# Designed miniproteins, single chains, continued (5), part 59

Each design is a single chain, and the fold is of that chain. pLDDT is the mean over its residues in the fold that is shown.

## One batch from the design tools (miniprotein)

Design m18029
Fold by ESMFold2-Fast:
Structure m18029 (fold): chain A 80 residues (1-80)
Amino acid sequence: FLEKGDQYEELGRRAEAAGDYESAGRHYEQAAVYYAKAGDTEKMTLALRQAALAYARAGWSPQEITQRANEVNREIDKLE
């Protein structure tokens, strides 16, 4: 799971470099889910923050970002 998280983190960085902030946000969300499965709370928290920042750069409203964060947190909570 940690390796899969690192793969999605890399995809997120590539999407940001390409200016595709929405795809970057989605990749960082997936990284966070896999880091949660690996029990790496620090990397999970960082990936969630990177996703929120990517969505903000994509032009998403704070409300849309909060809704998406709640959806991802529900997915993570189901793993526990």
Scores: mean pLDDT 79

Design m18030
Fold by ESMFold2-Fast:
Structure m18030 (fold): chain A 85 residues (1-85)
Amino acid sequence: MVEEAIKAVRQAGDKARELAPASKEVIDEATEKMIEAIKKNFDKAPLEIQKIAQEYARKVGDDLFAKSAIANLAAEAIKTIRKLK
């Protein structure tokens, strides 16, 4: 379960980078923190992922594409975790 969730989040992160390549570093950092949240506590990971997404959306300021990519990344991560429970 945890390993499958990590793989799916990594793939969603790759897709987010393709959608907002100018913010690749921010998206990569957000993806890594989401994976760390899953490893630390799988059951509580959805709440932590939402917090991470909010933090990184603020870091990209007015970059609308990056905000959308981060929101989609978080949504896919949470959806995958819920399906694997």
Scores: mean pLDDT 81

Design m18031
Fold by ESMFold2-Fast:
Structure m18031 (fold): chain A 89 residues (1-89)
Amino acid sequence: SIELDLDLAIGLARISLGVAKIIGDEEAARALQRAIDTLERALAQPTDRAVLEQAIESLKKLLAETTDPLARRTLEIAIETLKEALAKL
């Protein structure tokens, strides 16, 4: 389900955020928190095409600004999850 896929992506992002906080990477932590907020907005309206498209664009912009390898991979997974959710509509 779209909701399960998004919830799993949020879970992965929360794990990555925990790692960023432990190692003191404040830039990665901010990027991952913004990604979580974006994914949670998508999860609130998981069948709204415009919301999913806006979430994808927001995460793509965030990925372009992100240099940390773990945060980048987490964002790429989130973007692909949203694209797959959009394809299931």
Scores: mean pLDDT 89

Design m18032
Fold by ESMFold2-Fast:
Structure m18032 (fold): chain A 70 residues (1-70)
Amino acid sequence: MKEYPRLVEALNAYADAPPSERLAAYREVGRAAFEDGVPEELVRELAAAIPDPALAQAFLDGYREARAAA
């Protein structure tokens, strides 16, 4: 299986985040997914599986911001 160490680190940080910081933490998860080379199609599938639309959007925004900055 492909390893995504940055994504795993960001998800662990999200698990420790207080509720008020969850949107920002999920945006960093999206950034980490781009840094690990996760393809955009898989990122869209993962976002579709997130029940909270605000968290799903933060995840997509983080990935797209990281891609635009590269």
Scores: mean pLDDT 77

Design m18033
Fold by ESMFold2-Fast:
Structure m18033 (fold): chain A 73 residues (1-73)
Amino acid sequence: HMEETWAEVDRVFTAMRIAAKAGELADKPLDEAVDELVKEFGLTREQARRLVEAARESGGDFIAALKAALDVL
């Protein structure tokens, strides 16, 4: 249980970092935002695009971006 618990915590922290970055990038051109997420987190372009689109659709709502990040991880 301990190792599984820490793996889940790390996954959530990674998703939170991705969600925060996607929110910051939501006002940038889509291609530029996608490239930044791919470079920083090693996501595929499809995963990065979905995250940026989710952040834009929610008007930068962190919780919506976090849900999208958890879906792609």
Scores: mean pLDDT 75

Design m18034
Fold by ESMFold2-Fast:
Structure m18034 (fold): chain A 61 residues (1-61)
Amino acid sequence: MKVVTKEEALAAVKALTPEQIDAVASRASDPQKRQELRKAYEAGDLEKAAELFAEILNEQH
């Protein structure tokens, strides 16, 4: 599987709506990560949103 970089995740979260971000976050098994991602996005903290977005996508084992 391809590892999503933080830079790629940052570009993605800048292009996505909060609803689309929430849809990706729903893949996380931990609902706290979903809330943290939404809070970061709503606060305009795209750096933190990108980190959480990358974590969710890269947690595939």
Scores: mean pLDDT 72

Design m18035
Fold by ESMFold2-Fast:
Structure m18035 (fold): chain A 70 residues (1-70)
Amino acid sequence: ADIYEATVTDAAGDIFTGTIALAEPDASTIGVAQNLVNVETGEIADDIPVLVYSVSGNTAYGDLLPASQL
């Protein structure tokens, strides 16, 4: 799996940045968070599933799943 930079959003609108592991760089894929960090609070989300809905260059965009478990 390749490592991509990730910008991931919680259902509450919180933004996490870091990296994500993807087998293929496709939309509608489940990736695995590799130490995502909440940009406002500094909380770390690691080894959690991310529903990827867009990949642009080296950056994946998606939603944290489940948002309330972080």
Scores: mean pLDDT 73

Design m18036
Fold by ESMFold2-Fast:
Structure m18036 (fold): chain A 89 residues (1-89)
Amino acid sequence: ARAAPAILKENYVGKKPKDVDVDDKTAKEISEIKQKNATEQTAFMIRTIGDSLDDKLSDDELKKRQAEAKKEVAKMDKETEKKIKEIVK
């Protein structure tokens, strides 16, 4: 549910998940990078599924496209992790 104003604070991102303990500015940058990655992944998946439905692909082709999409998502996650590591060092 949408409760607790603390969840919307920049400091919260740096401490939960408790992967890194960083200042407010760095926590905000990490939050923005994670949010951008999540948004891009969601848009990519929606587009991939939409294109598949429009093309009326077979079940096998759909599975192949889903596997390719999952691979691309994993690549995006890896790039995001690298960016976060560069920031926190």
Scores: mean pLDDT 67

Design m18037
Fold by ESMFold2-Fast:
Structure m18037 (fold): chain A 63 residues (1-63)
Amino acid sequence: MSLTTVHMAPALEEEEAEARVEAAIRSAIYAALDLGDEVEIVSSPEAAQEGERVRAALEAALA
């Protein structure tokens, strides 16, 4: 193909990834504290796994 595909996808993914990670972290913290009742991003294994890693790192840093 002679058409150069849009090359902004990585930037868009990074922007959305940050939002998803923060939402996943918040959801994980709320779940750990039994404070939240949302499953929005839990459907996304990537976001859920990343949030779990950050949550574990925060707990380790605080311990």
Scores: mean pLDDT 54

Design m18038
Fold by ESMFold2-Fast:
Structure m18038 (fold): chain A 81 residues (1-81)
Amino acid sequence: MNKEEMFKKLKEELGDTLSDEELKKIVDLVLNTPELQKYPQEEVIEKLISLLKNPSKYDPDGKIITSGEEGLREALIKLLS
């Protein structure tokens, strides 16, 4: 999955709640996180969508709320581990 395919997938699932600028930042976060590259990109995107659609269920520690982009990265890595 390339950057454009990842953006399109996220926009289809989250485009009603997140702006194109926010989605591009999330794509860049995923692509620039080496710890996520060991997992299939399709699984990473599926877990990311779940995390952003229901953070209370998939981020019970509130890492996204307390740490922003770094919290999202940590929560996503933990969810995939």
Scores: mean pLDDT 75

Design m18039
Fold by ESMFold2-Fast:
Structure m18039 (fold): chain A 83 residues (1-83)
Amino acid sequence: MDAEIAEGVAQIMMAVGNLALSKGDAEGAIQMYEKAVQLLEEALGPDHPAVAEAYRNLSIAYRAAGDTEKAEEWERKAEQARA
């Protein structure tokens, strides 16, 4: 119930982040994906597939922003969350 609501809200945040990325707003995308990560981690824990997807989106957004170190960090977290 609460976790399902959190996942739904996070999906909306990720969709807004995806739209920001498509318009070249990497910083806005990072902010939306960070909110989605926080919400999903609190509701589902860090090892859930939905959290892994949010981590992957953060990695993509940081790479678009030119922060390759943070992009690689979030990529590693995404791989761990799938395992």
Scores: mean pLDDT 83

Design m18040
Fold by ESMFold2-Fast:
Structure m18040 (fold): chain A 76 residues (1-76)
Amino acid sequence: STDTLLALMEKIVETAEKYGSKEVAEKVKEYLELAKKDPSRAKEQLNKAASIAHNSLSDEVIYELHAELEAIYAAA
């Protein structure tokens, strides 16, 4: 659902902010706002958010993020 996609993007923002990756957090917030404005593109915005997180965050942070995103998926 769109709500699940938004929750996944919000978790990417929280994780980036927790580890001081301000630029990643701000860019993902932009994608999140675009997804809220046009829900039909939410999956596209999530793919962009996941890409910037993967390319910019450390492997340790990505590992934590992956576990958190799986928990959100399981709860949906």
Scores: mean pLDDT 82

Design m18041
Fold by ESMFold2-Fast:
Structure m18041 (fold): chain A 80 residues (1-80)
Amino acid sequence: SPMERTILKFRLMALRTAAEFALKYLKRHHPDDKATIAEVEAIIQELDDLEANFDNLSNSEIRERLDALTARLNAVLKRL
């Protein structure tokens, strides 16, 4: 639906913003944790790829990818 599509777009924006804040925090407070920094940078790259391909994907595919990326970011945040 158009409403679900709009919500998915806002979810993407919110997750990207959260990932950017996590990256900034890591670079400031844990600059030697290169592995975790690279993991968050990979999440941001996958979010940018999802945004670039957004119009070519179904609502179900976008939701599945956002759920997976959210879980990955939450796993990082739990370790901080």
Scores: mean pLDDT 90

Design m18042
Fold by ESMFold2-Fast:
Structure m18042 (fold): chain A 117 residues (1-117)
Amino acid sequence: SVYEEVLALLRAGRVDEAVDLLFADILANGPVLSPEQQAILRESLRVFARGVHDFLQRHPDRTLTPENIERAVNYIFRKVYIEGRPLTAADAEPIARATGLSPEDQAALAAALLSQL
């Protein structure tokens, strides 16, 4: 799946490639987005991908699944599609919660996301 490829890229530190793959998949399979929504989505995915990469580097013993990535990306997409707003510090905890990770891993991911905002 695209999320398996994204996770492999993030584990390899290939953050920009992971963002490009996610963005292309969303544009191919999702509803039509305005140029402004596309710009916000790309930047939001970049914040997310950098945060996940930082989380994986700091916590190499922790499990992260393609499904965790998919859940967070779906949350980010809905946020961009409905609100058309960039991510803020207030979005870090909701994004981490959307992954379905343990509360400990959600807190660690939220901290990593905040460092990118």
Scores: mean pLDDT 89

Design m18043
Fold by ESMFold2-Fast:
Structure m18043 (fold): chain A 73 residues (1-73)
Amino acid sequence: GDPAAASAAASAFGSEALARGALDAETARKIAEQLVKGGDISEEQAERLVAAVEERGPLDAREAVELAREILG
């Protein structure tokens, strides 16, 4: 696991899901791209996160935070 990457992704995904009401795979990809540019996560971690959001469907804030921790933590 990567606790720092998990924390960064959980914060970003949770905040966006809360603001939008749900986090879909398209939005997750945009956020993951920004986290990669910022050096918070790797490209491989970003791809794993987006794939997981795509498989589970649109997520609320709690689900988005839990997913990021599960996949990267």
Scores: mean pLDDT 86

Design m18044
Fold by ESMFold2-Fast:
Structure m18044 (fold): chain A 93 residues (1-93)
Amino acid sequence: MYAEKARRHGEEAVEAARAGDAEGALRHGQEAVRYAGLVAQREDPKVAAETLREVAELLDETARILEEQGHLEEAALLRSQARDLRSMADELE
C-alpha cells in the first residue's frame, strides 16, 4: 500500500509539473517522500530500497521540469529530497 502511494504521488508530481502547477508538483513530491519514508520503516528492505530509488527518479524528473519553467527553488528542494531517498535506499542494502 505505502509503496504504491509513494509511486502514485511521485507520478502526480511529474504530471503537475508538466501542467505548469509548481505548487501541486511540490505538494505531491512531498507526499511521495512521506510515503517512501513509511515504506523504508515498515516494508521489506529490498522492496523499500527499490521504491525509494523509483521515487527519487520521479522527484528528479519533476525537478528537471520545474527548472525548465524557472522554479529553481522548488526544483532544488526536490533534488535534495531525491538525494536523501537514495542515501536511505543504500543504507537498507
Scores: mean pLDDT 87

Design m18045
Fold by ESMFold2-Fast:
Structure m18045 (fold): chain A 63 residues (1-63)
Amino acid sequence: SMAAIEEALELGKKLAEEFAKLVKSHYPDAKTTITVTDTSVSAKSVAGDKTFTFTLTVEDILS
């Protein structure tokens, strides 16, 4: 349902924000970009020469 998709995206956003905080705690110079689409949430953190990515799809959350 649409409500389930919206809840999944909200959870994905919160998880992406926690991912960003975790990376920042280990790499204080890290900069994170969070991208939200209709079906996914992704985060890209760049710290010097290191890049960390996190992606969750609505399907991953809802089964």
Scores: mean pLDDT 84

Design m18046
Fold by ESMFold2-Fast:
Structure m18046 (fold): chain A 67 residues (1-67)
Amino acid sequence: DAVAASERFNAAVDKAEKKARELLEQGASKEDAIKAAADILVKESDLDEDRARFIATRLVEKQLAEL
């Protein structure tokens, strides 16, 4: 079901955003935060590494702008 897949993707994005924010607040580098977020997206959803890294980069840049 496409709806269930979207729900799992949204949950993975929320988890990745939370982890990225946590790492950045602890003084981790942008690159480390992107890697951690991308790893969550690959593990928790059916995204390939390239797509996960693209999304993770956008999430981390958003978190940096909000810090």
Scores: mean pLDDT 80

Design m18047
Fold by ESMFold2-Fast:
Structure m18047 (fold): chain A 75 residues (1-75)
Amino acid sequence: PPSSPRERLAAILALVGRPVSLAELNRLPDSEWPAFLVRRAGLSPEVAERVVALLRDPDRSRDMEAAQLAVRHAR
């Protein structure tokens, strides 16, 4: 089965050096993911929404693009 978008989000946050447990992400509504990335990784709202859109794409090759954006724009 494909990895869930939430598992993919956890992997990107770990890569950026801002690890978050799956239990914490399971408590987070999907609509709050961009705001969470702004708070947790210091991304701008525009970049956070782009990263979330990439992680919701079923094509896992998009994870590399999401990671690159997160790494480049994290504070």
Scores: mean pLDDT 79

Design m18048
Fold by ESMFold2-Fast:
Structure m18048 (fold): chain A 68 residues (1-68)
Amino acid sequence: LEEFLKQGADGAISALKENLEKGRKYLEEQAQSALDAGDVETAQRLRDEMEKAEKDYEKKIEEIRKSV
């Protein structure tokens, strides 16, 4: 049972990390495109969104780890 719960938690954590990495890469590309276009405001907003997402994912991962 504990092994099953740990496997489920590890899977969820891996999925969250994968989604965070994909999201970070996407937002980084969008921010760079905005900077290249001279849209500094959009680039800053995207960077702020990325930082917020990283913190939210870190919190979710920590909660999952504590539940096992």
Scores: mean pLDDT 78

Design m18049
Fold by ESMFold2-Fast:
Structure m18049 (fold): chain A 59 residues (1-59)
Amino acid sequence: MAESSESLTKAAIEQGAAPGALLRAAEMNIAGSDFSSPEDSKKMLENAERMREAAKEQE
């Protein structure tokens, strides 16, 4: 799951996804982290942070 989340995060940023889409994806990763293993949770939170930073850069 974390690997798929990382791959999707990278693709979304590289393809220039809209800020709203990036923020929504970040929220989904944060929600998923509550139900994941500690390692997957950490990775999902890192992916969420990257998406939020990418969204901020577009504002």
Scores: mean pLDDT 71

Design m18050
Fold by ESMFold2-Fast:
Structure m18050 (fold): chain A 86 residues (1-86)
Amino acid sequence: MIEEVKELIRKAIEALRNGDVDTAEKYIDEAEKKLRELMKQGADPEEVEKLSEAIGLVGSAVVARKAGRTELADFLIEEAEKILEE
């Protein structure tokens, strides 16, 4: 379900904000897996594109946080949240 993917992305964002990078990465990996299954089942292409973009932004935030680029990670998280709200 689309809402399950959104919830996993939100959990990844929360984990990143709490400094738990490993947990955030696990949630994003699970979100990608579920989104791929929804694509195979004929989910709305517009919703799939939006969620794929949000997953990509949070994944980039994980990489940025691991590199010590906290300000970049925070920016990427904010952009992902905007996608989830629209």
Scores: mean pLDDT 85

Design m18051
Fold by ESMFold2-Fast:
Structure m18051 (fold): chain A 62 residues (1-62)
Amino acid sequence: EEAEKLREEAERLKVEADRYTRQGADHMAAGDVDTANALFDRAGELYRQAEELEKKAEEVEK
């Protein structure tokens, strides 16, 4: 129940992070390195948050 909600939230964050990663790659290809780096940093933050939620899901399943 609670674990399922945490996994669903983690999946949403991963989808959002993937979107930022794609935008970052597009900006990098366009030569906008500063914007690309900011987008990659944001994606990294979201992936980290998703990992934390997955760990919480493991805890509540025990």
Scores: mean pLDDT 83

Design m18052
Fold by ESMFold2-Fast:
Structure m18052 (fold): chain A 74 residues (1-74)
Amino acid sequence: MEEVKKRIERARESLLRLARYLAETDPENAKEVVDQAIDVVRNELKKKYPEFKELIDQAVEEMRAEADRIIEEA
């Protein structure tokens, strides 16, 4: 449980950092690139932690919403 949560938090930090970076350097492609990165993270986490698919899906949706907000507000 704690290991999955820590990995989710690390993924969130990395994805939000990527979203902020791309919003400033490549705003036209930022959403597409971030969405692709989120999909990769979701698939990897579900493969590694199949018992936590529901938790992972919820966390991924939260990351996506937060990343979208960062990109739209930039």
Scores: mean pLDDT 82

Design m18053
Fold by ESMFold2-Fast:
Structure m18053 (fold): chain A 100 residues (1-100)
Amino acid sequence: SMEEERKKEIETLEKIKTQYEQFLSLIEKGDVKALQDLLLSIAPTASPELLSDEQIEKLKKELQEAIKLYDEAIKRLKEGESSEEIEKKELEKRLKELAE
């Protein structure tokens, strides 16, 4: 059913949001070792690199924005919007921003 499919999508988005929140928390604490360990756990083939303070601040802002976008998508799915409608509206919004 559409409700079962929506529930699975919500659970997937909530999991991704939680991972981003954990990543953000480690950056805010300045725990480089724990951050590297977390990166290796989610991407075992990736070599964690030492980021500059500027790159860390940029990553922090990008994670904050991503968390916000996932939170909004989760809320919209819970309110009965389909994944396809959310993607279409987000695409329309991005195209409008590009045209301005």
Scores: mean pLDDT 70

Design m18054
Fold by ESMFold2-Fast:
Structure m18054 (fold): chain A 99 residues (1-99)
Amino acid sequence: SARDRLLALTDEEVELLKKMGASDEEIERFRAAAYTRFDPERAAELLRKLGYSDEEIEKLRAFWQEREKANTPEQRQRYLDAALAGAEKRIEELKKKLE
């Protein structure tokens, strides 16, 4: 799925950021931000590692679920397409910096 593709690109971006010297803490913050919208279970695990309480994680998940319900299918698809394009562009820019 497009969401699975976005998660795969997020993992690829993480590997490039590690090669550029990003800390484990910076990587976990990046993953938490990226996964919150698409993989709330993985986002919850990462946020817990960053020191967020279960109550804070639940509030954040509820906030994103409410926003997703408010969007039309077309708005959700446009957001996903933009997120994919953005991730691909960032990955290409990171690869160029590592050359």
Scores: mean pLDDT 73

Design m18055
Fold by ESMFold2-Fast:
Structure m18055 (fold): chain A 92 residues (1-92)
Amino acid sequence: SAKAEELKKKAEELEKKMLEEAAEKVKGFFDKGKTSMSDEEKLESSKLYVEDWLGKDSGAFEPRTEEEKKLVEEIKEKKKEIEALKKEAEEL
């Protein structure tokens, strides 16, 4: 149905925004500690950190600071909201 497609699109847009915002926040952590990396390298590394934190077999990039741990919790909460929207779309 049209409503199911709208909910699916909304979930996909929210997921993309969540991943982009999370990567930018992680890049901010690199900006504080690693001045020798380019902005592109920092962003690429940041995306890998976010993917590791969301992966079931994660552990390579443990959150080390309270700010990183808080970001992980925020990402997980947003992912729950996105999964709820995807489930609602599938039930329609």
Scores: mean pLDDT 73

Design m18056
Fold by ESMFold2-Fast:
Structure m18056 (fold): chain A 78 residues (1-78)
Amino acid sequence: MASETLAVTLKLLAIEARRKGDFKSARVLEELAKKAEEGASPDEIEKMIEQRKSELSPETYEKALLAVKNAKSIAALE
């Protein structure tokens, strides 16, 4: 399901952020991934990303929004 794919993608982005030393962004992404696993919709995750934009690096913010857009596209195809 799109929410499961989104959760996995957010976890991978969090691992990438930690590898690059961006622990603040990694923590936000890990929290969002947990919310997605708990059944939060892509729209709810997008709202949370926007609310926490100041805690995300610009690169991580763009990647997180792209992950949400891709999850919405997958949901629309199914």
Scores: mean pLDDT 80

Design m18057
Fold by ESMFold2-Fast:
Formats: sequence, C-alpha cells, structure tokens
Structure m18057 (fold): chain A 83 residues (1-83)
Amino acid sequence: ENTAAREDIDESARETIANLPASKEKFLAQPYKEEELEKIAEKLEKAAKELRELAEKVADRPEVKEALLAAAKAYEELAKYFK
C-alpha cells in the first residue's frame, strides 16, 4: 500500500504515542520496516531531548517541569520500541 512521505510516518508516530500506554502489545505487533522505525525513533528522541532541556530551564516551575519530564519519558519509552 501507499505509505506516503516521512511526514505521514511522523504524524503516525505522534498518534501512536497517545495510544501506546493503552495498548503497547498491539503496537509492538505492527509490521513496521526497520528504516521507518529508525526515523520515528530519531524524531521521538529529539522531541524527548528538547522536552528534558525545557524542563531544566523551567525548574523554577515544578508543575511545568514535571509535566515536561513525563512527556519526555513517554517519548523516550516509545522511541525504544522503534529502535
């Protein structure tokens, strides 16, 4: 089938992040290709790194810092499944 551009893969990854905590095993059964998984992992790692850096910069606001760290951890865990 037509898998389209990498932008579509990136959007699919973001949607998968929202669903992964609810159905991790179903996601792991997905027939993704290694090249696609690697690209998704790279984007997720970059996003997680940026969120962690933002969390450090907003250490003055613990509620915001905790929310950013939680989001970063979710991205990092998802990226592990794409590697």
Scores: mean pLDDT 65

Design m18058
Fold by ESMFold2-Fast:
Structure m18058 (fold): chain A 74 residues (1-74)
Amino acid sequence: IQAYLDEVQKKQKEIREEFERLKVPKDLQRQIAVKDTTLGILKAAVSFEPENEGLREQLKEVEKELEELRKKAE
């Protein structure tokens, strides 16, 4: 029973450490990639509808979000 509890504690510690590392750096990388893709889509949409101010605002927002994420990755 005690040996089993020690194994469970050690395994949980390893899972926690792996989870924390996957959670922070991998999540940031994915967010950056997603925002970069969204930026490309919005850029194409703006070129199709240059009078659409809403699309231009979204483009600027995504661009700003991408910069914030890059700062976090630093």
Scores: mean pLDDT 70

Design m18059
Fold by ESMFold2-Fast:
Structure m18059 (fold): chain A 56 residues (1-56)
Amino acid sequence: KEEEIKKKVREIIEKKGPTAITDETVEQLAKEYNASVLEAKRAAFEVLYEISKKIL
């Protein structure tokens, strides 16, 4: 589900930084959570955007 993907993206960013969110990582998350690649990309984009707005 999208929320689970967003949570995992946040955990990856916390551990390795936002540069760790690559197309390969997104594809792996889509497969693990049985989601489409587009859905996983959207979730990752939303998390990155939220972080960019909150952290100046």
Scores: mean pLDDT 78

Design m18060
Fold by ESMFold2-Fast:
Structure m18060 (fold): chain A 71 residues (1-71)
Amino acid sequence: SFSEKLIELAVEKGLKGDYKGAASLVISSAIFGGEPISKAADKVVKKLEEKGAKDQAKQVKKLVDDIQKRS
């Protein structure tokens, strides 16, 4: 699906250290997928952790949480 493609792109951005790009794609995936942002974020975090990118996962989660807190 389109939302799953956005999740895949978010994982790629996170692996490359583009945490703002990854967070933006997480939010877009949630909107297009009709799911809570927290669920889309969890998908990206899980995929990054499965690839051994634990610090990258933490950075993406932090930015997504910060964006949600600004609303």
Scores: mean pLDDT 84

Design m18061
Fold by ESMFold2-Fast:
Structure m18061 (fold): chain A 85 residues (1-85)
Amino acid sequence: APPLSELERALWALGLSVLEVERLGEETEELREAARRAAQNARLLEAGRPAAAEDAASPVSDEEARRLAEEHREPVRARLEELRA
């Protein structure tokens, strides 16, 4: 299997957590906040910026975090399916 990039690894961990919560039918604000932080880090990595950005005071919104997770969910899901197989 192709190696996981640092970005893919972060998104894979997020994807696994989100899928697990979805299967349980539960989603807490703590998990949303964790997902938002993970999405923010993934966004910064994708932009080639350090994790501690200059505008660190501008957090990623819940909707933006979900959009990023959804946008990258397909590649993450493909990775999970490869690992499952």
Scores: mean pLDDT 48

Design m18062
Fold by ESMFold2-Fast:
Structure m18062 (fold): chain A 87 residues (1-87)
Amino acid sequence: MPSIEELLEELERLLEELREVRRRYEAGQISPDEARARVNELMRRADEIVAEIRASTDDPEVLARLDELDREISAEVLELHRAIAAA
């Protein structure tokens, strides 16, 4: 079973992958459909990790780190959706 720290590290990697999807989309390297498909895949995994961490701990410092990462992920997804909608 992955540790909470390993799950948080995976969530940080997913955030970087989301940022890369947005960069590639803004550079015209991927289609809107490809960008949406990749975001949906990454968000499915992120939701699973968030649920697992929340089920595994009541540590306020861990939950604060999780809330910050969840907020950053949500902001990145929102920016990509806005970029796609504007095109």
Scores: mean pLDDT 85

Design m18063
Fold by ESMFold2-Fast:
Structure m18063 (fold): chain A 74 residues (1-74)
Amino acid sequence: MLTDEEAENLIRAARVLFTEVYQASEELKAELDKIVADLKAGKITPQEALDRVLEIAREKYPRFAALLERWRAA
């Protein structure tokens, strides 16, 4: 089961990967920051936060999305 801390760490890792490897836009980084903020505020569950990141990854970074889906299935 995914904890709040594990979800935050995964989203932060995705943000670093998107920024450093894929040169993600400030808009995309802001979307990831919003997901973390909503998670910390209790507005969404860790699973919902992961689903939102996966949706972004499927659209923008399909290879990363495949890795994230494999992690989710484990």
Scores: mean pLDDT 72

Design m18064
Fold by ESMFold2-Fast:
Structure m18064 (fold): chain A 91 residues (1-91)
Amino acid sequence: MTLPQKAQEFIRKVVEAAIKSGKVKDPYREVGLLFGLSPETVKRIAEGEIVDEPYEVFKLALIQKEIERVGKDKFIEEVAKWLGIPVELLK
């Protein structure tokens, strides 16, 4: 089954931006809370692991569908606001 690669790539970029900003003390936990993922799942995505557990894939598919619905730019702005980081780090 094809996994939601855009959502995984986006989450990885969000984690990297949160770390780079220095404003998020626990990037894996905060990104996990934002997307409804466990900190362990967020870390696996950030480390380039393929997440294929059905429930996690379902959540990632919902994230990808929301990105497609609102557009990547608007979704990036909302994520940046929630994490308290500069939106430029996600562009």
Scores: mean pLDDT 78

